# Designed miniproteins, single chains, continued (5), part 7

Each design is a single chain, and the fold is of that chain. pLDDT is the mean over its residues in the fold that is shown.

## One batch from the design tools (miniprotein)

Design m16211
Fold by ESMFold2-Fast:
Structure m16211 (fold): chain A 78 residues (1-78)
Amino acid sequence: MEKELELETKIAFAIMESYLLKLAVERGASQEEIDALKKRIDELINEVKKLAESLDPETRQRANKEIEEIKKDVEKAL
């Protein structure tokens, strides 16, 4: 339960940061700001992957799908 809550929270943060990245690019933010947002998203994705590895196969599959969607959103934002 607690680890699942942590996983869902980190996924939510990664989604939020990917949205902030899209807004930053659209408003012409500095390369430093864009790079900082990308780094935060990468760190969140890595934390999600590590948490998912300790959970059941179904939860791992769901988390990996969410990660791939976040990565696609980041690529589309750039």
Scores: mean pLDDT 83

Design m16212
Fold by ESMFold2-Fast:
Formats: structure tokens, C-alpha cells, sequence
Structure m16212 (fold): chain A 91 residues (1-91)
């Protein structure tokens, strides 16, 4: 079953880690995205307007329950990889 934002917000780190099959990187990204959404973070304060618009769309879809947390994590990874022009790049 897809993990909703509302379900993920109620989960502990251990529960979220289990949901991501013990993938620490994906779990950390999921926790970070949830924390940003709960804190009301504006992506435009942290990224270029182009990247910020893509991240904001993901936040809006997550809040609306249109996508799962797993889908959001995958989309954000793709956006970050595209924005830095390489996989696994260290900023």
C-alpha cells in the first residue's frame, strides 16, 4: 500500500526505515521532506526558482494525498540529480 504523508508524519524513524526496506538514504530524505512540509518551508528560499517550483509541486501533491511518500522521494532524487547534473554528486 502506498505511504501517505499523514501516515508517514505519525511514524517513528524505525517504522519509516522499515517501510523503506532499511534504505537509510531514502528514509532520511523522506524524513527531511516531511519535516520541511510541517515547518512550512518555502522551497524558493533554498533552491533556484526552477528547482523550487518542482519541489513545491511535489509538496502540494503530497499534502493533497495525490502521491505517496515513496513517489515523492523518487521524484525529489531525480530533480536533485538533474539540478546538479550528475548522480551522487556532493554539493
Amino acid sequence: KPLTLEEAKKMSWEELLERFNNDYAKTALAAYLIAMIEAGVDPSDYWTPEVAAKIQAIFDELKAGKISVEEAVDRVQEIMEEAIGKKGALD
Scores: mean pLDDT 77

Design m16213
Fold by ESMFold2-Fast:
Structure m16213 (fold): chain A 79 residues (1-79)
Amino acid sequence: SYSEAVLALFEAAGAVSATTFASAAEARDHALRTLQEAAPEAEVTLVSVERVSDTQVLLTFRVRIGETEFLLSILARLA
């Protein structure tokens, strides 16, 4: 269901946000894969990767589930 997919995506986003990555590219690739695996029915597309501090990168994804579309942003930690 939509609600189950959304919950799975937010739980997956939380797990990504709790992880420390060696680079923005590693964070991006891990996040994209993790979100797609969490909600296989969703179409997840990378929108932007923005360095917001020395140790943080903001990853923004466009998520489409059927006819519903929203943006999901994850603040990931860098080593």
Scores: mean pLDDT 88

Design m16214
Fold by ESMFold2-Fast:
Structure m16214 (fold): chain A 78 residues (1-78)
Amino acid sequence: SSSDTGLLGLAQGFIGLSRLGSDQYIKQLAEKDKELAKKGQEIRDKAYAEAQALMDKGDYTGAIDVASKGYIEIKDLL
């Protein structure tokens, strides 16, 4: 449906933007603490792998939730 198509686009956009934001925070962490930067990378990689798996299943809301959680966890490391 058009609603499902809108959710797909929203999820893709959100996941992409949150990943870019996560990468930016990880770069800031690397300048301050290399161990925190490594932890941020591990959180990013796990969260976005899980989000992609949920996207593949059509669980766009779940994908957004997982990506959001990962982004917040990385932000909280700063």
Scores: mean pLDDT 83

Design m16215
Fold by ESMFold2-Fast:
Order: sequence, then structure tokens, then C-alpha cells
Structure m16215 (fold): chain A 94 residues (1-94)
Amino acid sequence: SSREHLEKAEQLLEEAKEYYKKGDYEKASKLAIRSIEEAVRAVPDDLELGVLHGMALIAHGVGLITGDYKFAAEMSIKLAEEALELARKRLEEE
């Protein structure tokens, strides 16, 4: 259900922030992207959520090319927070 996907997105974002605090930026970035993917699943076909997901994938790609996963994690966590807020608003609109 949409609510189950939203709850999973919230949990994955919390985990991403914890790994970021531990300095595991690659894992933090991957978890934040998974959080966005679950937000997309909560509200399928939302173009804005799709754009946020694409931006997070680009940030992770920069991490892969440069080895700077800290930037990738910071950007993906920020995008995941925005995706969660957007998904919550969409679900409130029914």
C-alpha cells in the first residue's frame, strides 16, 4: 500500500542519516536513493518525485566518478527529505 511504502521511505531515510553520521557516505547515499524509490512507489506517476529520484541518481553517479561519496550522500539525503515531504502532501490530497 501507499502508506507502507511511505513508512519504508521514512525508515530508509533515518538509516541513511545514521550511516552519514558514521562516515559511511556510500551506504548513506544508497539508502537515501532507496528512500526516494519507496516515496515514488507510494505516489506512482508523480513527475516531481521522478525528477527528485533522477537528481539523486546523478549525485550518486558523481560519487562513483570522483570517489566523493560525501557530496553524493548530502545531496541524496536532502532530496530524500524533499521526496518524503512531497509524498506526504500528495497522500493527504488523496
Scores: mean pLDDT 88

Design m16216
Fold by ESMFold2-Fast:
Structure m16216 (fold): chain A 56 residues (1-56)
Amino acid sequence: SAVDKAVELLKSFNQERNPSYLASLQNFLGKELELDAATTNTVFQSALQQVLAEEA
């Protein structure tokens, strides 16, 4: 789902430290999938929290 893809992109960012992954993630959710702003933010935050919890 969108959250799974967001987690993959965030993990790629964390491993490679390339900020383009974050830009691609927000563009993917907001523009390419055409999710509304609230849904995009919810998916992004959920994926970010999951990645951060795995790193903690």
Scores: mean pLDDT 74

Design m16217
Fold by ESMFold2-Fast:
Structure m16217 (fold): chain A 77 residues (1-77)
Amino acid sequence: SQEERRQQLIDRVLRDVSKTLRAYDAGDLEEAARHAAEATRHARQLSPETAQQLVDTLREQTGDERIVEAARRALER
């Protein structure tokens, strides 16, 4: 169903965010940036607003410009 598809997409975004934060904690900023971009691309499939909220959340949680810039670039298509 459309609701099941939406939930799967939400779960994927949350998983990618978890991977971003784990890589950030490990000091792997390149891996963190890649996961952040992937999370943002999937969040865009939910809505542009959700993707923007994700970028804002990643800025709050990491404060790292590389991670935030990778996520912002993923908003541009």
Scores: mean pLDDT 87

Design m16218
Fold by ESMFold2-Fast:
Structure m16218 (fold): chain A 80 residues (1-80)
Amino acid sequence: MLSDAEVAALVAEIDRLLAEIRAVQAQLADPSASPQQKRQLAIRLTSLAIRVIGLVEEIRLRAPDRAAEADELLARLNAL
């Protein structure tokens, strides 16, 4: 089982990744961005989303008492 400190560290990392996803989405919405830049940003967005899902699943599997918090973080990703 993960400690509360380890869960807090994973939540902090997820929050950083979600903020980065929002920044990438804002760049994708920029009409001045080239098709090549948009392709690179889309690849980055996919990689960031996979990382968030992996961290959420780690919390679910290794701290099941924190599953509701993990579900909320996944809902935040899905809302982006």
Scores: mean pLDDT 84

Design m16219
Fold by ESMFold2-Fast:
Structure m16219 (fold): chain A 68 residues (1-68)
Amino acid sequence: MALQRVREELEKLADADGKISIEEAAEVISEYTGVSRQEALEKLKSLDTDGDGKISVDEALKAFESLL
């Protein structure tokens, strides 16, 4: 299932704090949704509320679902 595969890829990219860079998450989301990397990146930036360039796996998955 696409959702499970996306989750697995995002978890592989997560650091010790369970965070993923928005650039890496955008690439995975773009690959599975067919939207451009730029569009995925803009969506992820809107979820990066602390502006550190990182988001949680759950936040990235939420962005993925919103772009389906």
Scores: mean pLDDT 77

Design m16220
Fold by ESMFold2-Fast:
Structure m16220 (fold): chain A 81 residues (1-81)
Amino acid sequence: MSLEEQWEKIVQEFIKAAFELKEQGKGELASRVMRLASEFQAAAKAGDYETAKALLEEALRLLEEEDPEIAKKVREKIEEI
């Protein structure tokens, strides 16, 4: 699997998490998660993997603080990639 394919899969897991947050009524958190996912996707596409990783860690930290259960699901899925 290429680095680009790995980052695309990571982005998809955060998009799924954002949809689940919206279904729970956490629309503002979902929007923030989607924003960070878009930003680390752009960094990864530009080949800036250090910035992409930093933004990914920020998104995971945000999820851990606001919704630890969804954060755990996202982490487990990313570890499978």
Scores: mean pLDDT 84

Design m16221
Fold by ESMFold2-Fast:
Structure m16221 (fold): chain A 83 residues (1-83)
Amino acid sequence: SPVEKLVERLKAEGFKHAEEFLKEIFGDDLTDPNAKTKLNMTRDEFAKLLGYDSFEEFLQRISDEALEKLKEMYKLLYPDEFE
């Protein structure tokens, strides 16, 4: 699924608990493309918070700015994970 590809990318970028982090955002079923986030947003609405028109666009071209925003969100849940 698109979110499983995001898990793989985030783990490569040092997000050790990427799957757990994304479950906190998207809910326990990462394979459901229609699931709303914990912020009561669609995946496309979440992508717009990161500066993209759609979730698919976000996955195709993750910018350094979007990655830093994700790191900021991640550090709220796992503050000691990035050294």
Scores: mean pLDDT 72

Design m16222
Fold by ESMFold2-Fast:
Structure m16222 (fold): chain A 79 residues (1-79)
Amino acid sequence: SHMDEINKLLAEMLRLGEQLHKALEEGKLKEAIRLVEEMLRKQEELLALLEKHGTPAQVEGARQVVEEIREYLRKLQEE
């Protein structure tokens, strides 16, 4: 069901966030960038599901998170 897919994506995002925290603590910048890119992909998948099955407020919140992840990725990739 779409709810099972949403819950799976949320669990995957939580796991990726924990891995990102560890990578940053260990100074593993390339791994941190890879993890943020994976988080961006998962958040875009979540947004697509919410656009079909969620409320307008959930869609807006998910879009905001996509933009925040994109901005964070850009900053990590800067000199």
Scores: mean pLDDT 88

Design m16223
Fold by ESMFold2-Fast:
Structure m16223 (fold): chain A 81 residues (1-81)
Amino acid sequence: SKIEEILKELESQLDEEEIELANELAENSEEVAEKLTEEARNSDPETQERLKRIEAYAAAKVLLKRGASEEEKEAFLKMLE
């Protein structure tokens, strides 16, 4: 599936600590998302890009675990553009 392909691509771009953080975000999205938003607020562009990839990985995991509709999959793909 496209979501599985995206997950593998993101996994290859992220280090072990970033993958672990993305897994925490997938499990406790609200609290972890607030922390990531605060860190990103004053971060350099490179750090912001890494945080976006972490969020994308977490979103992909949630969609795979929950079973996403075709509309939700399309919305996710648009966010990655």
Scores: mean pLDDT 73

Design m16224
Fold by ESMFold2-Fast:
Structure m16224 (fold): chain A 79 residues (1-79)
Amino acid sequence: MTNLIERLSQQLDNLERKLESALNANNEEAKSMALFEVEVLLGMAGIAYGVANIIGDQEAAERFQEVIDRLESLLGKYS
C-alpha cells in the first residue's frame, strides 16, 4: 500500500505541474488532456480506497482519501 500511495502522490504532483504549465502557456488542448488524466487517476485512487477499506487498512484508506480530495479539488478548480 505505501508504495502505491507514494506513486499516486508522485503522479498527482506531476499532473499539477502539467496543468500549471498548460495554463501558463494558454494551451487548451494540454489542459484538457491533463484534466482527463486527473479523472483517470481519480478512478484508480477510488478503487484503491475501496480495496483498503475491504481489507481493513484504515491508515491506507485515509491516505488514499487525501489523494482523492486533491484530485477532486483540481477538477473543481479547472473544469
Scores: mean pLDDT 83

Design m16225
Fold by ESMFold2-Fast:
Structure m16225 (fold): chain A 59 residues (1-59)
Amino acid sequence: DEIEQLKARIAALQDEGVRAAVEGRTDLLAALKAELEKLEERLKSLLSPEEYEAFLASS
């Protein structure tokens, strides 16, 4: 299921972003942010506005 795979990948990248921030890896943070933006845009295109807002509230 593409939606579940996207949600899982977003969660994994968010976790990696927290570690990268703590470690001061600015290059990695920039790359993770760019990837997150692409995945979030894809997820938004697959979900209804209500489903997307529910996802953001649960993040």
Scores: mean pLDDT 80

Design m16226
Fold by ESMFold2-Fast:
Structure m16226 (fold): chain A 74 residues (1-74)
Amino acid sequence: MKKPTEEQRKKILERIKNALKKDSPSEEDYQKAIDFEIERLKKAIEQARAANPDDPRVQEAIKEMEELIKELKK
């Protein structure tokens, strides 16, 4: 079975491909879209920490988002 993080990564990559809507998007176009998603995830982590820092479920969600960022950087 694929890890939940791998499934989420695939959904994000599909969304990036759809958003670019180009016949032949460059590697730079993909990298910029990935960088945008990474920044969005980092902001989500900051918001989660600010809203419910003591919630163990929030801490788990933050770890999942950090792992997703690592996978997107590859």
Scores: mean pLDDT 71

Design m16227
Fold by ESMFold2-Fast:
Structure m16227 (fold): chain A 87 residues (1-87)
Amino acid sequence: PLKPRRLSPEELERLRRLHEKIPNVGDMIDAITALELADEYPDVDLERAKKLVEEGIKQAPSEEDINEIRELARRRAEGWREVRKAK
């Protein structure tokens, strides 16, 4: 298994606060990451991913929280792309 990228202390604090507001934020980050990687992985469950993102957006108290979640997910996807390049 791949070693996951360690989040910075600032990112961990933000993720903790987001989780308190949005209980499914982890699933939402995973879903956005899957959508970002969809062009490389055609077997990704896009319907499930889109549903999780939609539910997360509905639960988010602000657009700022949604943007932070999207940013974290995109950074995670970029990390996966870098691991792929190293192979």
Scores: mean pLDDT 67

Design m16228
Fold by ESMFold2-Fast:
Structure m16228 (fold): chain A 79 residues (1-79)
Amino acid sequence: SPEEAVTFNNLGAVLSSLGRYDEAAEAYQQALKILPPNHPDRATTYLNLAVALSALGRAEEAKKAGQEAEKINQQLAAE
């Protein structure tokens, strides 16, 4: 449900603030599994995931997450 996705996004944000970036990334990935395709919140979740992955030194995965956010934002702007 969208409510569960909000919960996982909030959990990820709290975990990131605590420096627990591996757990934050897992929470953001759980939110992405729940959010339907092309939902606006997916772009924000991918950006938050990219920040967590970057903090972990997982630069290529962070870049790909950022690119997914940009792709979603471009699709939403075209509608």
Scores: mean pLDDT 85

Design m16229
Fold by ESMFold2-Fast:
Structure m16229 (fold): chain A 60 residues (1-60)
Amino acid sequence: STEDYYQKLKEDPDLLEKYRQTSLNEYYEAFLNLGFPEELARKTAQAYADIEVAEIKKFK
């Protein structure tokens, strides 16, 4: 389940960092496909990935 996966990510910093990198790449490609300039796509993808990681860390 998503809950079990989030708990696993919270307990493994290396796995959490891999997840962040994957999410960043996915957001970056999504924003590029929406027509964002590369620099804006990268900056926005970083912000979204960081928010997602912060939410995972708060998950109970």
Scores: mean pLDDT 83

Design m16230
Fold by ESMFold2-Fast:
Structure m16230 (fold): chain A 113 residues (1-113)
Amino acid sequence: DEFLRELLKEIARIAEETGIVPKELIEALKALAEGNFEKAEEYLEKAIKNTKTEFERELIRALLGLLFGDNPWAYLGALLQLLLQQGVQAVQPLLDRAVKESEDARYGYEAVK
């Protein structure tokens, strides 16, 4: 899904600029946006070993869902809501676009609330 990948690319850029998301998770997001699932899995495994906060654990859960789950839009919605809860207001327009494209994105967003 090219639209989903474009949103992931924008999320990775915004998250990297905030400095609140670990480098391994930023690299996993970039790999997912490029469709490189093997590289995304590698960075995600590194992030799991270095997890320190509940926020990082929830991000890892959302990215695992994007990589291995049957409903990537729900996990995208969850990812965007997690970033909003940490004060990353720059992702709000991306969440608005995601929920307009997929009811599953709204489901993921509401599940994190």
Scores: mean pLDDT 84

Design m16231
Fold by ESMFold2-Fast:
Structure m16231 (fold): chain A 83 residues (1-83)
Amino acid sequence: SMADEARAEFEEIIAELERMREKARSMGDTELVAKLEAFIAEVREILANIDNYSDEEILKARLEVEGQLVLFTARMVSLEREQ
């Protein structure tokens, strides 16, 4: 189902964001750590409520989460190059 696919995807995204958070923490980027923690909490909230979502709401949530992940990935690449 779309909910099962989204659940698996969001769990993988949370794991990646947690790795990014620990890397940002090790580099002393406290602002990025706070932003990653806020986004992890947001994805966890979506995941907790995913069974209450329509297929359209799931698709919208997936697109929004994927878009934010791309931005965090770009920021991590930038941060690594600055080290």
Scores: mean pLDDT 87

Design m16232
Fold by ESMFold2-Fast:
Structure m16232 (fold): chain A 100 residues (1-100)
Amino acid sequence: MADFLVRQSEFANLLQLPEEMESDEVVSLAEAVARALAHFEQAGVDPARSLPAALVRALAAGDRARVRELASTVGPLVLEIVTALVDGDRALYDKLVVPP
């Protein structure tokens, strides 16, 4: 199984999610995305009006081109981190998210 693991707090901070979604729990990327998507749907957040909600929806859909497009509007660091997540590049992700 090629599950990319993320710390929930790192994922929440990357996507500027609410503080209530920040935790020290390590989950698969798919689980982190599913939790964030459920949160936005439950809160009635319109992805057309929320960049974090749009980015989470694109991640859930596996739309790599849309994910990169949306991440690039946040900034170059977020684009690099999100590209590493989408490509399953553990070494690059850890280098960018967890300082040595």
Scores: mean pLDDT 74

Design m16233
Fold by ESMFold2-Fast:
Structure m16233 (fold): chain A 94 residues (1-94)
Amino acid sequence: SQDELVEEIIAIYEEMRALLTSPRTRAELDALIAALQEAKKNKASAEEIARIVEEHSIRVLNAAAEAGEDEATLARLVAALEEIGRLVREMLEQ
């Protein structure tokens, strides 16, 4: 279901949060998680959830790069975002 896919996306973001050392990057990720939880509560469309993921994920990645997170951490964040992109595409196809 869309709700299950959104919960899986949130879980991946929560795992990403554990990798981050920067308070700024964690704050951007916390805002993204909160926005997704609110969207789920309000029964937002798949298209609206995809927009939230796209907009906020760019901010998280930029904040992590600017904070000087190491190359291995950035690679893990990119891999997590690719998996999230796959789940978003699956949601949009339903």
Scores: mean pLDDT 84

Design m16234
Fold by ESMFold2-Fast:
Order: sequence, then C-alpha cells, then structure tokens
Structure m16234 (fold): chain A 76 residues (1-76)
Amino acid sequence: LTAEQLRELAERVLEAAREAGDEEAVRYAKLSLEHLDRGDLESAKRYIELAIRRLSRVDGRRAAELLLFASELQQR
C-alpha cells in the first residue's frame, strides 16, 4: 500500500472506531495517522492492524468491511 492508500484506510478505521465507541481502537487509528505524517509506513501499518484487530472483537461487521477495503486498495 502507498502512503496515500494507508491514510485513506486509517481515516476509515478511525471513523469506524469512533462509531463503535472503542477508545483503544480510536487511539491506535490516531497513532497510525501520526506515524503516516512522519513517513513511518511500517509503524502506521502495525497500528492500523491493531485497530482493526481491536474492532473485530467489538464490531466484527465493521472490521470485516475495513479488511475488504484494505484488500481492494492492494489490488489498485
């Protein structure tokens, strides 16, 4: 994934985390955006994965939708 694609994914993860009301998932999503701003793509990917994994325990449907979106981005 490019930095632009990771940012788009991270922003969607943040929105989903806020809607789910999971503060830990929100924190991970915000950290991913912070690392993207610093050019640290590997840390950004890790925090996105942590946010989605957290969301999967709270809101499996939203987590599945985000994983599908991530897969679609990889195919672009």
Scores: mean pLDDT 84

Design m16235
Fold by ESMFold2-Fast:
Structure m16235 (fold): chain A 64 residues (1-64)
Amino acid sequence: STASSEGVKELVKLIGEATERVEERRAEILATNKLSPDELKKLEYEEAYVLFDELGKLLEEHKK
């Protein structure tokens, strides 16, 4: 594999999967918690950190 084109495609795929994990986590939180609009806004900001955490996990899983 080459780091240019193939690495970019793999990264996009991992971002997509990390995004799905974040969406599933949000759905679980909303199913078990009744959030106010302010709490929802806070959750949306925290999702950026969760996305990077999930992406990091996926990168480690695909690391040889």
Scores: mean pLDDT 74

Design m16236
Fold by ESMFold2-Fast:
Structure m16236 (fold): chain A 72 residues (1-72)
Amino acid sequence: AAALKAEARAHLEAAVEAARAGDVEAAEAHYRAAQAALAELAKVASPEEAAAAGEELEPLAREALRALAEAR
């Protein structure tokens, strides 16, 4: 469970960096990978753990989406 949360965070951080560098394709790929990791976490973690991970990563996910919107 902790590994999937860490994987999601790493992908969201990479998505922000790629978007800021103007690499929209890489940023979209990393954002999708983060979503996949969170979806996997939701299948194996308790609902409370999955919700907590989503809330913890919410500011970073919003930053990734904002950076992607600006890069387009």
Scores: mean pLDDT 81

Design m16237
Fold by ESMFold2-Fast:
Structure m16237 (fold): chain A 79 residues (1-79)
Amino acid sequence: SEEIKKLAEEAIKNIKEGKTTGEMDPRTPEIIEELSSRDKSVKEKYEELIKAIRERDEEKVLEATKNLEKALEDLLKNS
């Protein structure tokens, strides 16, 4: 789906920009939640990230963010 590709590309871009600027686009959670409704792997990795943020574990947040980015890139390649 072209819509899924565009959403995945926007989410990946926003995550990468957040890593370089230290600021995440506030729309990023909504985009990822939409993709999570369509892809189980994205949903699972996003839930892991939310849990890590809630626990305030910086190392787990970094790892979960990398795993989410990979799931989004895999979705983009397979869409």
Scores: mean pLDDT 74

Design m16238
Fold by ESMFold2-Fast:
Structure m16238 (fold): chain A 89 residues (1-89)
Amino acid sequence: ASDDEINDGIELIMLGVGNVAASRSEEPKLVKEGTELYVKGVRALKNGDYEEAEKYAKKLLEIAKKLKDEKDSKDFKEAAERILKQVKE
């Protein structure tokens, strides 16, 4: 219960940071979509839904491939790879 409240707070902070990053990006729609997919993937991992987490991570890899900014592309690729690592372990 209390741990879930802390985790929800972190999720809202991550969404807020993603919205700020999107507003300052040349590709705001892709950055926003990538952030939403990352949050959904992390939520699926917390729920033990590894199939859903893998689906969101794969979608996040596709967003990373579409991003022209090398830093944003790398950040989302690494985020997706972290989710996939948790699914396989």
Scores: mean pLDDT 72

Design m16239
Fold by ESMFold2-Fast:
Structure m16239 (fold): chain A 96 residues (1-96)
Amino acid sequence: ATPSPIAQALKEAEKRLEGLSVEEIEQRIYEVLKNITLDKETAEFLIKIFERLGLSPEVIEILKKKAENGKPNSGKREDYIELVAALRVLEKRKEE
């Protein structure tokens, strides 16, 4: 189960990002990806999600480079929350 504090932070991030354009949300994802490291399995999983959501080739390329490097998952909790919130907002936009 998702802890209440993480659920609240995610909801607040989603609300903030709902006011942005698709291009601004993709730019935020790009910035977050530069600030975190991902292991190969996590990066490969996110590539599938990004391709499904129709994210730009530039953002997908960053994930491919992270998958190739295979560094342990590392970064601020806030950056991971921002990434998940951005992906959720883009999913909603694609369904509209």
Scores: mean pLDDT 79

Design m16240
Fold by ESMFold2-Fast:
Structure m16240 (fold): chain A 66 residues (1-66)
Amino acid sequence: SSTVVLVAEHESARALAEVKATTDRAKQEAIIARLERGIANLRAQGHLEAAEVVERALAEMRAIME
């Protein structure tokens, strides 16, 4: 569903902004864990395009946390 993809894009952009705005490692790890659960749920529901959107944001977040 296009709506599911749009929600995934919005939530991913928001999560990425939250990671960039904080130096708290525990908070960054909590955001990543939340998105990993989101990806698993989207895949279980067959929303593969939306899952891919979240996976791209997750990869960028992991790069920021180096």
Scores: mean pLDDT 84

Design m16241
Fold by ESMFold2-Fast:
Structure m16241 (fold): chain A 69 residues (1-69)
Amino acid sequence: NAEQEAADGLASARELKEKAIEAYKNGDFQKSANYITAIGILGAAFDVLGHKETAAEIEALYREASKAA
């Protein structure tokens, strides 16, 4: 269902954020940038499909990852 897909999307975005921050701390800036980009793509996909609230939460995770890395 859409609610479960949203929950899975948010969980994936949180995992990508953790990986992006960890990669940056380890000096792997390319890997960090790739993870941040993946969060952005995921958020855009949910927005295009009309899942506005989920997209906004993923966008917040994208901003947090970008700021921390």
Scores: mean pLDDT 85

Design m16242
Fold by ESMFold2-Fast:
Structure m16242 (fold): chain A 90 residues (1-90)
Amino acid sequence: APLEEQIQKDREEAAELVEKYKLGKVSLDTILNLADSYESNGNLLFEQKRYLEALSSYFLAQEIYQQLIELEHPNTAELQEKFEKATSKI
């Protein structure tokens, strides 16, 4: 299904961003700002009734937060809260 294809693409894009962070090419603040911007963009797209694109943006934010939680400490409260907020919109 097109949604399943988009989810896989979003996971691949999130993985590339996390890999750049691991290589020191982007800062933690940069990757968090990108994830936050994807969530915000998802909200704007949802208001525009562009639901599939909104879901794609929420999946991108969720995947980045999840990958960061796995790299950092699982009990990082801020990352967990951001992950849960993104997940609630899917």
Scores: mean pLDDT 74

Design m16243
Fold by ESMFold2-Fast:
Structure m16243 (fold): chain A 100 residues (1-100)
Amino acid sequence: MEAEIEALLRAAEEALRAGDLEAMFAHLARAGELILATPEVKKELLLRLHELAAEYLGLPRSVAEEGAELVAEALKKAEEAYKNNEANEEIRKLYEKRLA
């Protein structure tokens, strides 16, 4: 399960690098679903998900608009499910820095 999440996050990163935001969104959404289905997830995977999501949400509206709400909802659910994870404070700071 974690290996699948890691592969999806890597695919999302490659899609972002290639400018394929539709593929990036699809990979992020699937990674978020797998994280929600995982009883415990490594801090590093949770941080990578939110780093990529912050990049996606920071994109111009004309490019990110279609998937932005679905990505934000999935990420909020993942964060709330793992709110006691040590990554939570780092995730909060990441969004404050990237989106503000």
Scores: mean pLDDT 66

Design m16244
Fold by ESMFold2-Fast:
Structure m16244 (fold): chain A 100 residues (1-100)
Amino acid sequence: AEEKQKFVEELEELLRKAVEAYKQGDLETELEILREAAEKALEFAKKHNDEVLKSRAENVLRLLEEAEEADEEERKKLMDQAQAGIAHMVAELKAEIAAE
């Protein structure tokens, strides 16, 4: 569906911006972008009754919430895991589109 393709493009753009913020050492901006991506994924999952995507988005949001409360070293590790989670969601959605 065109909606799924547009959503994947939005997530890829957010992921690209998050990676750029990370490379510049701007962890606060990276966290904000990753949260936006996860919240958009959760909204999309709820609209389409996609329980797998919902679970993945909720896991990323949990990692980001833990990152805000964590020490600097643990925060970076949790944010790396959150970024990988978003990248995994993008890869799965792209595979679903390719199978259509």
Scores: mean pLDDT 85

Design m16245
Fold by ESMFold2-Fast:
Structure m16245 (fold): chain A 64 residues (1-64)
Amino acid sequence: TQAKIEKLKKEIEEIEKRIKELEEQGIRAVIANDQESFQALKEEIQKLEEELKKKKEELKKLEE
């Protein structure tokens, strides 16, 4: 349905925004030499990238 497509697009946009924010925090952690925060941010970004991939695949399925 159109509503499901719109919801999925919004979820994808939100995840992409979160990844960008975490990447910026990661740069700051590197500058601050905060290895623990950097590693935690890297793991969170990886999880979000996996979720993003799944949602993009689901969106493609609904649009085909």
Scores: mean pLDDT 83

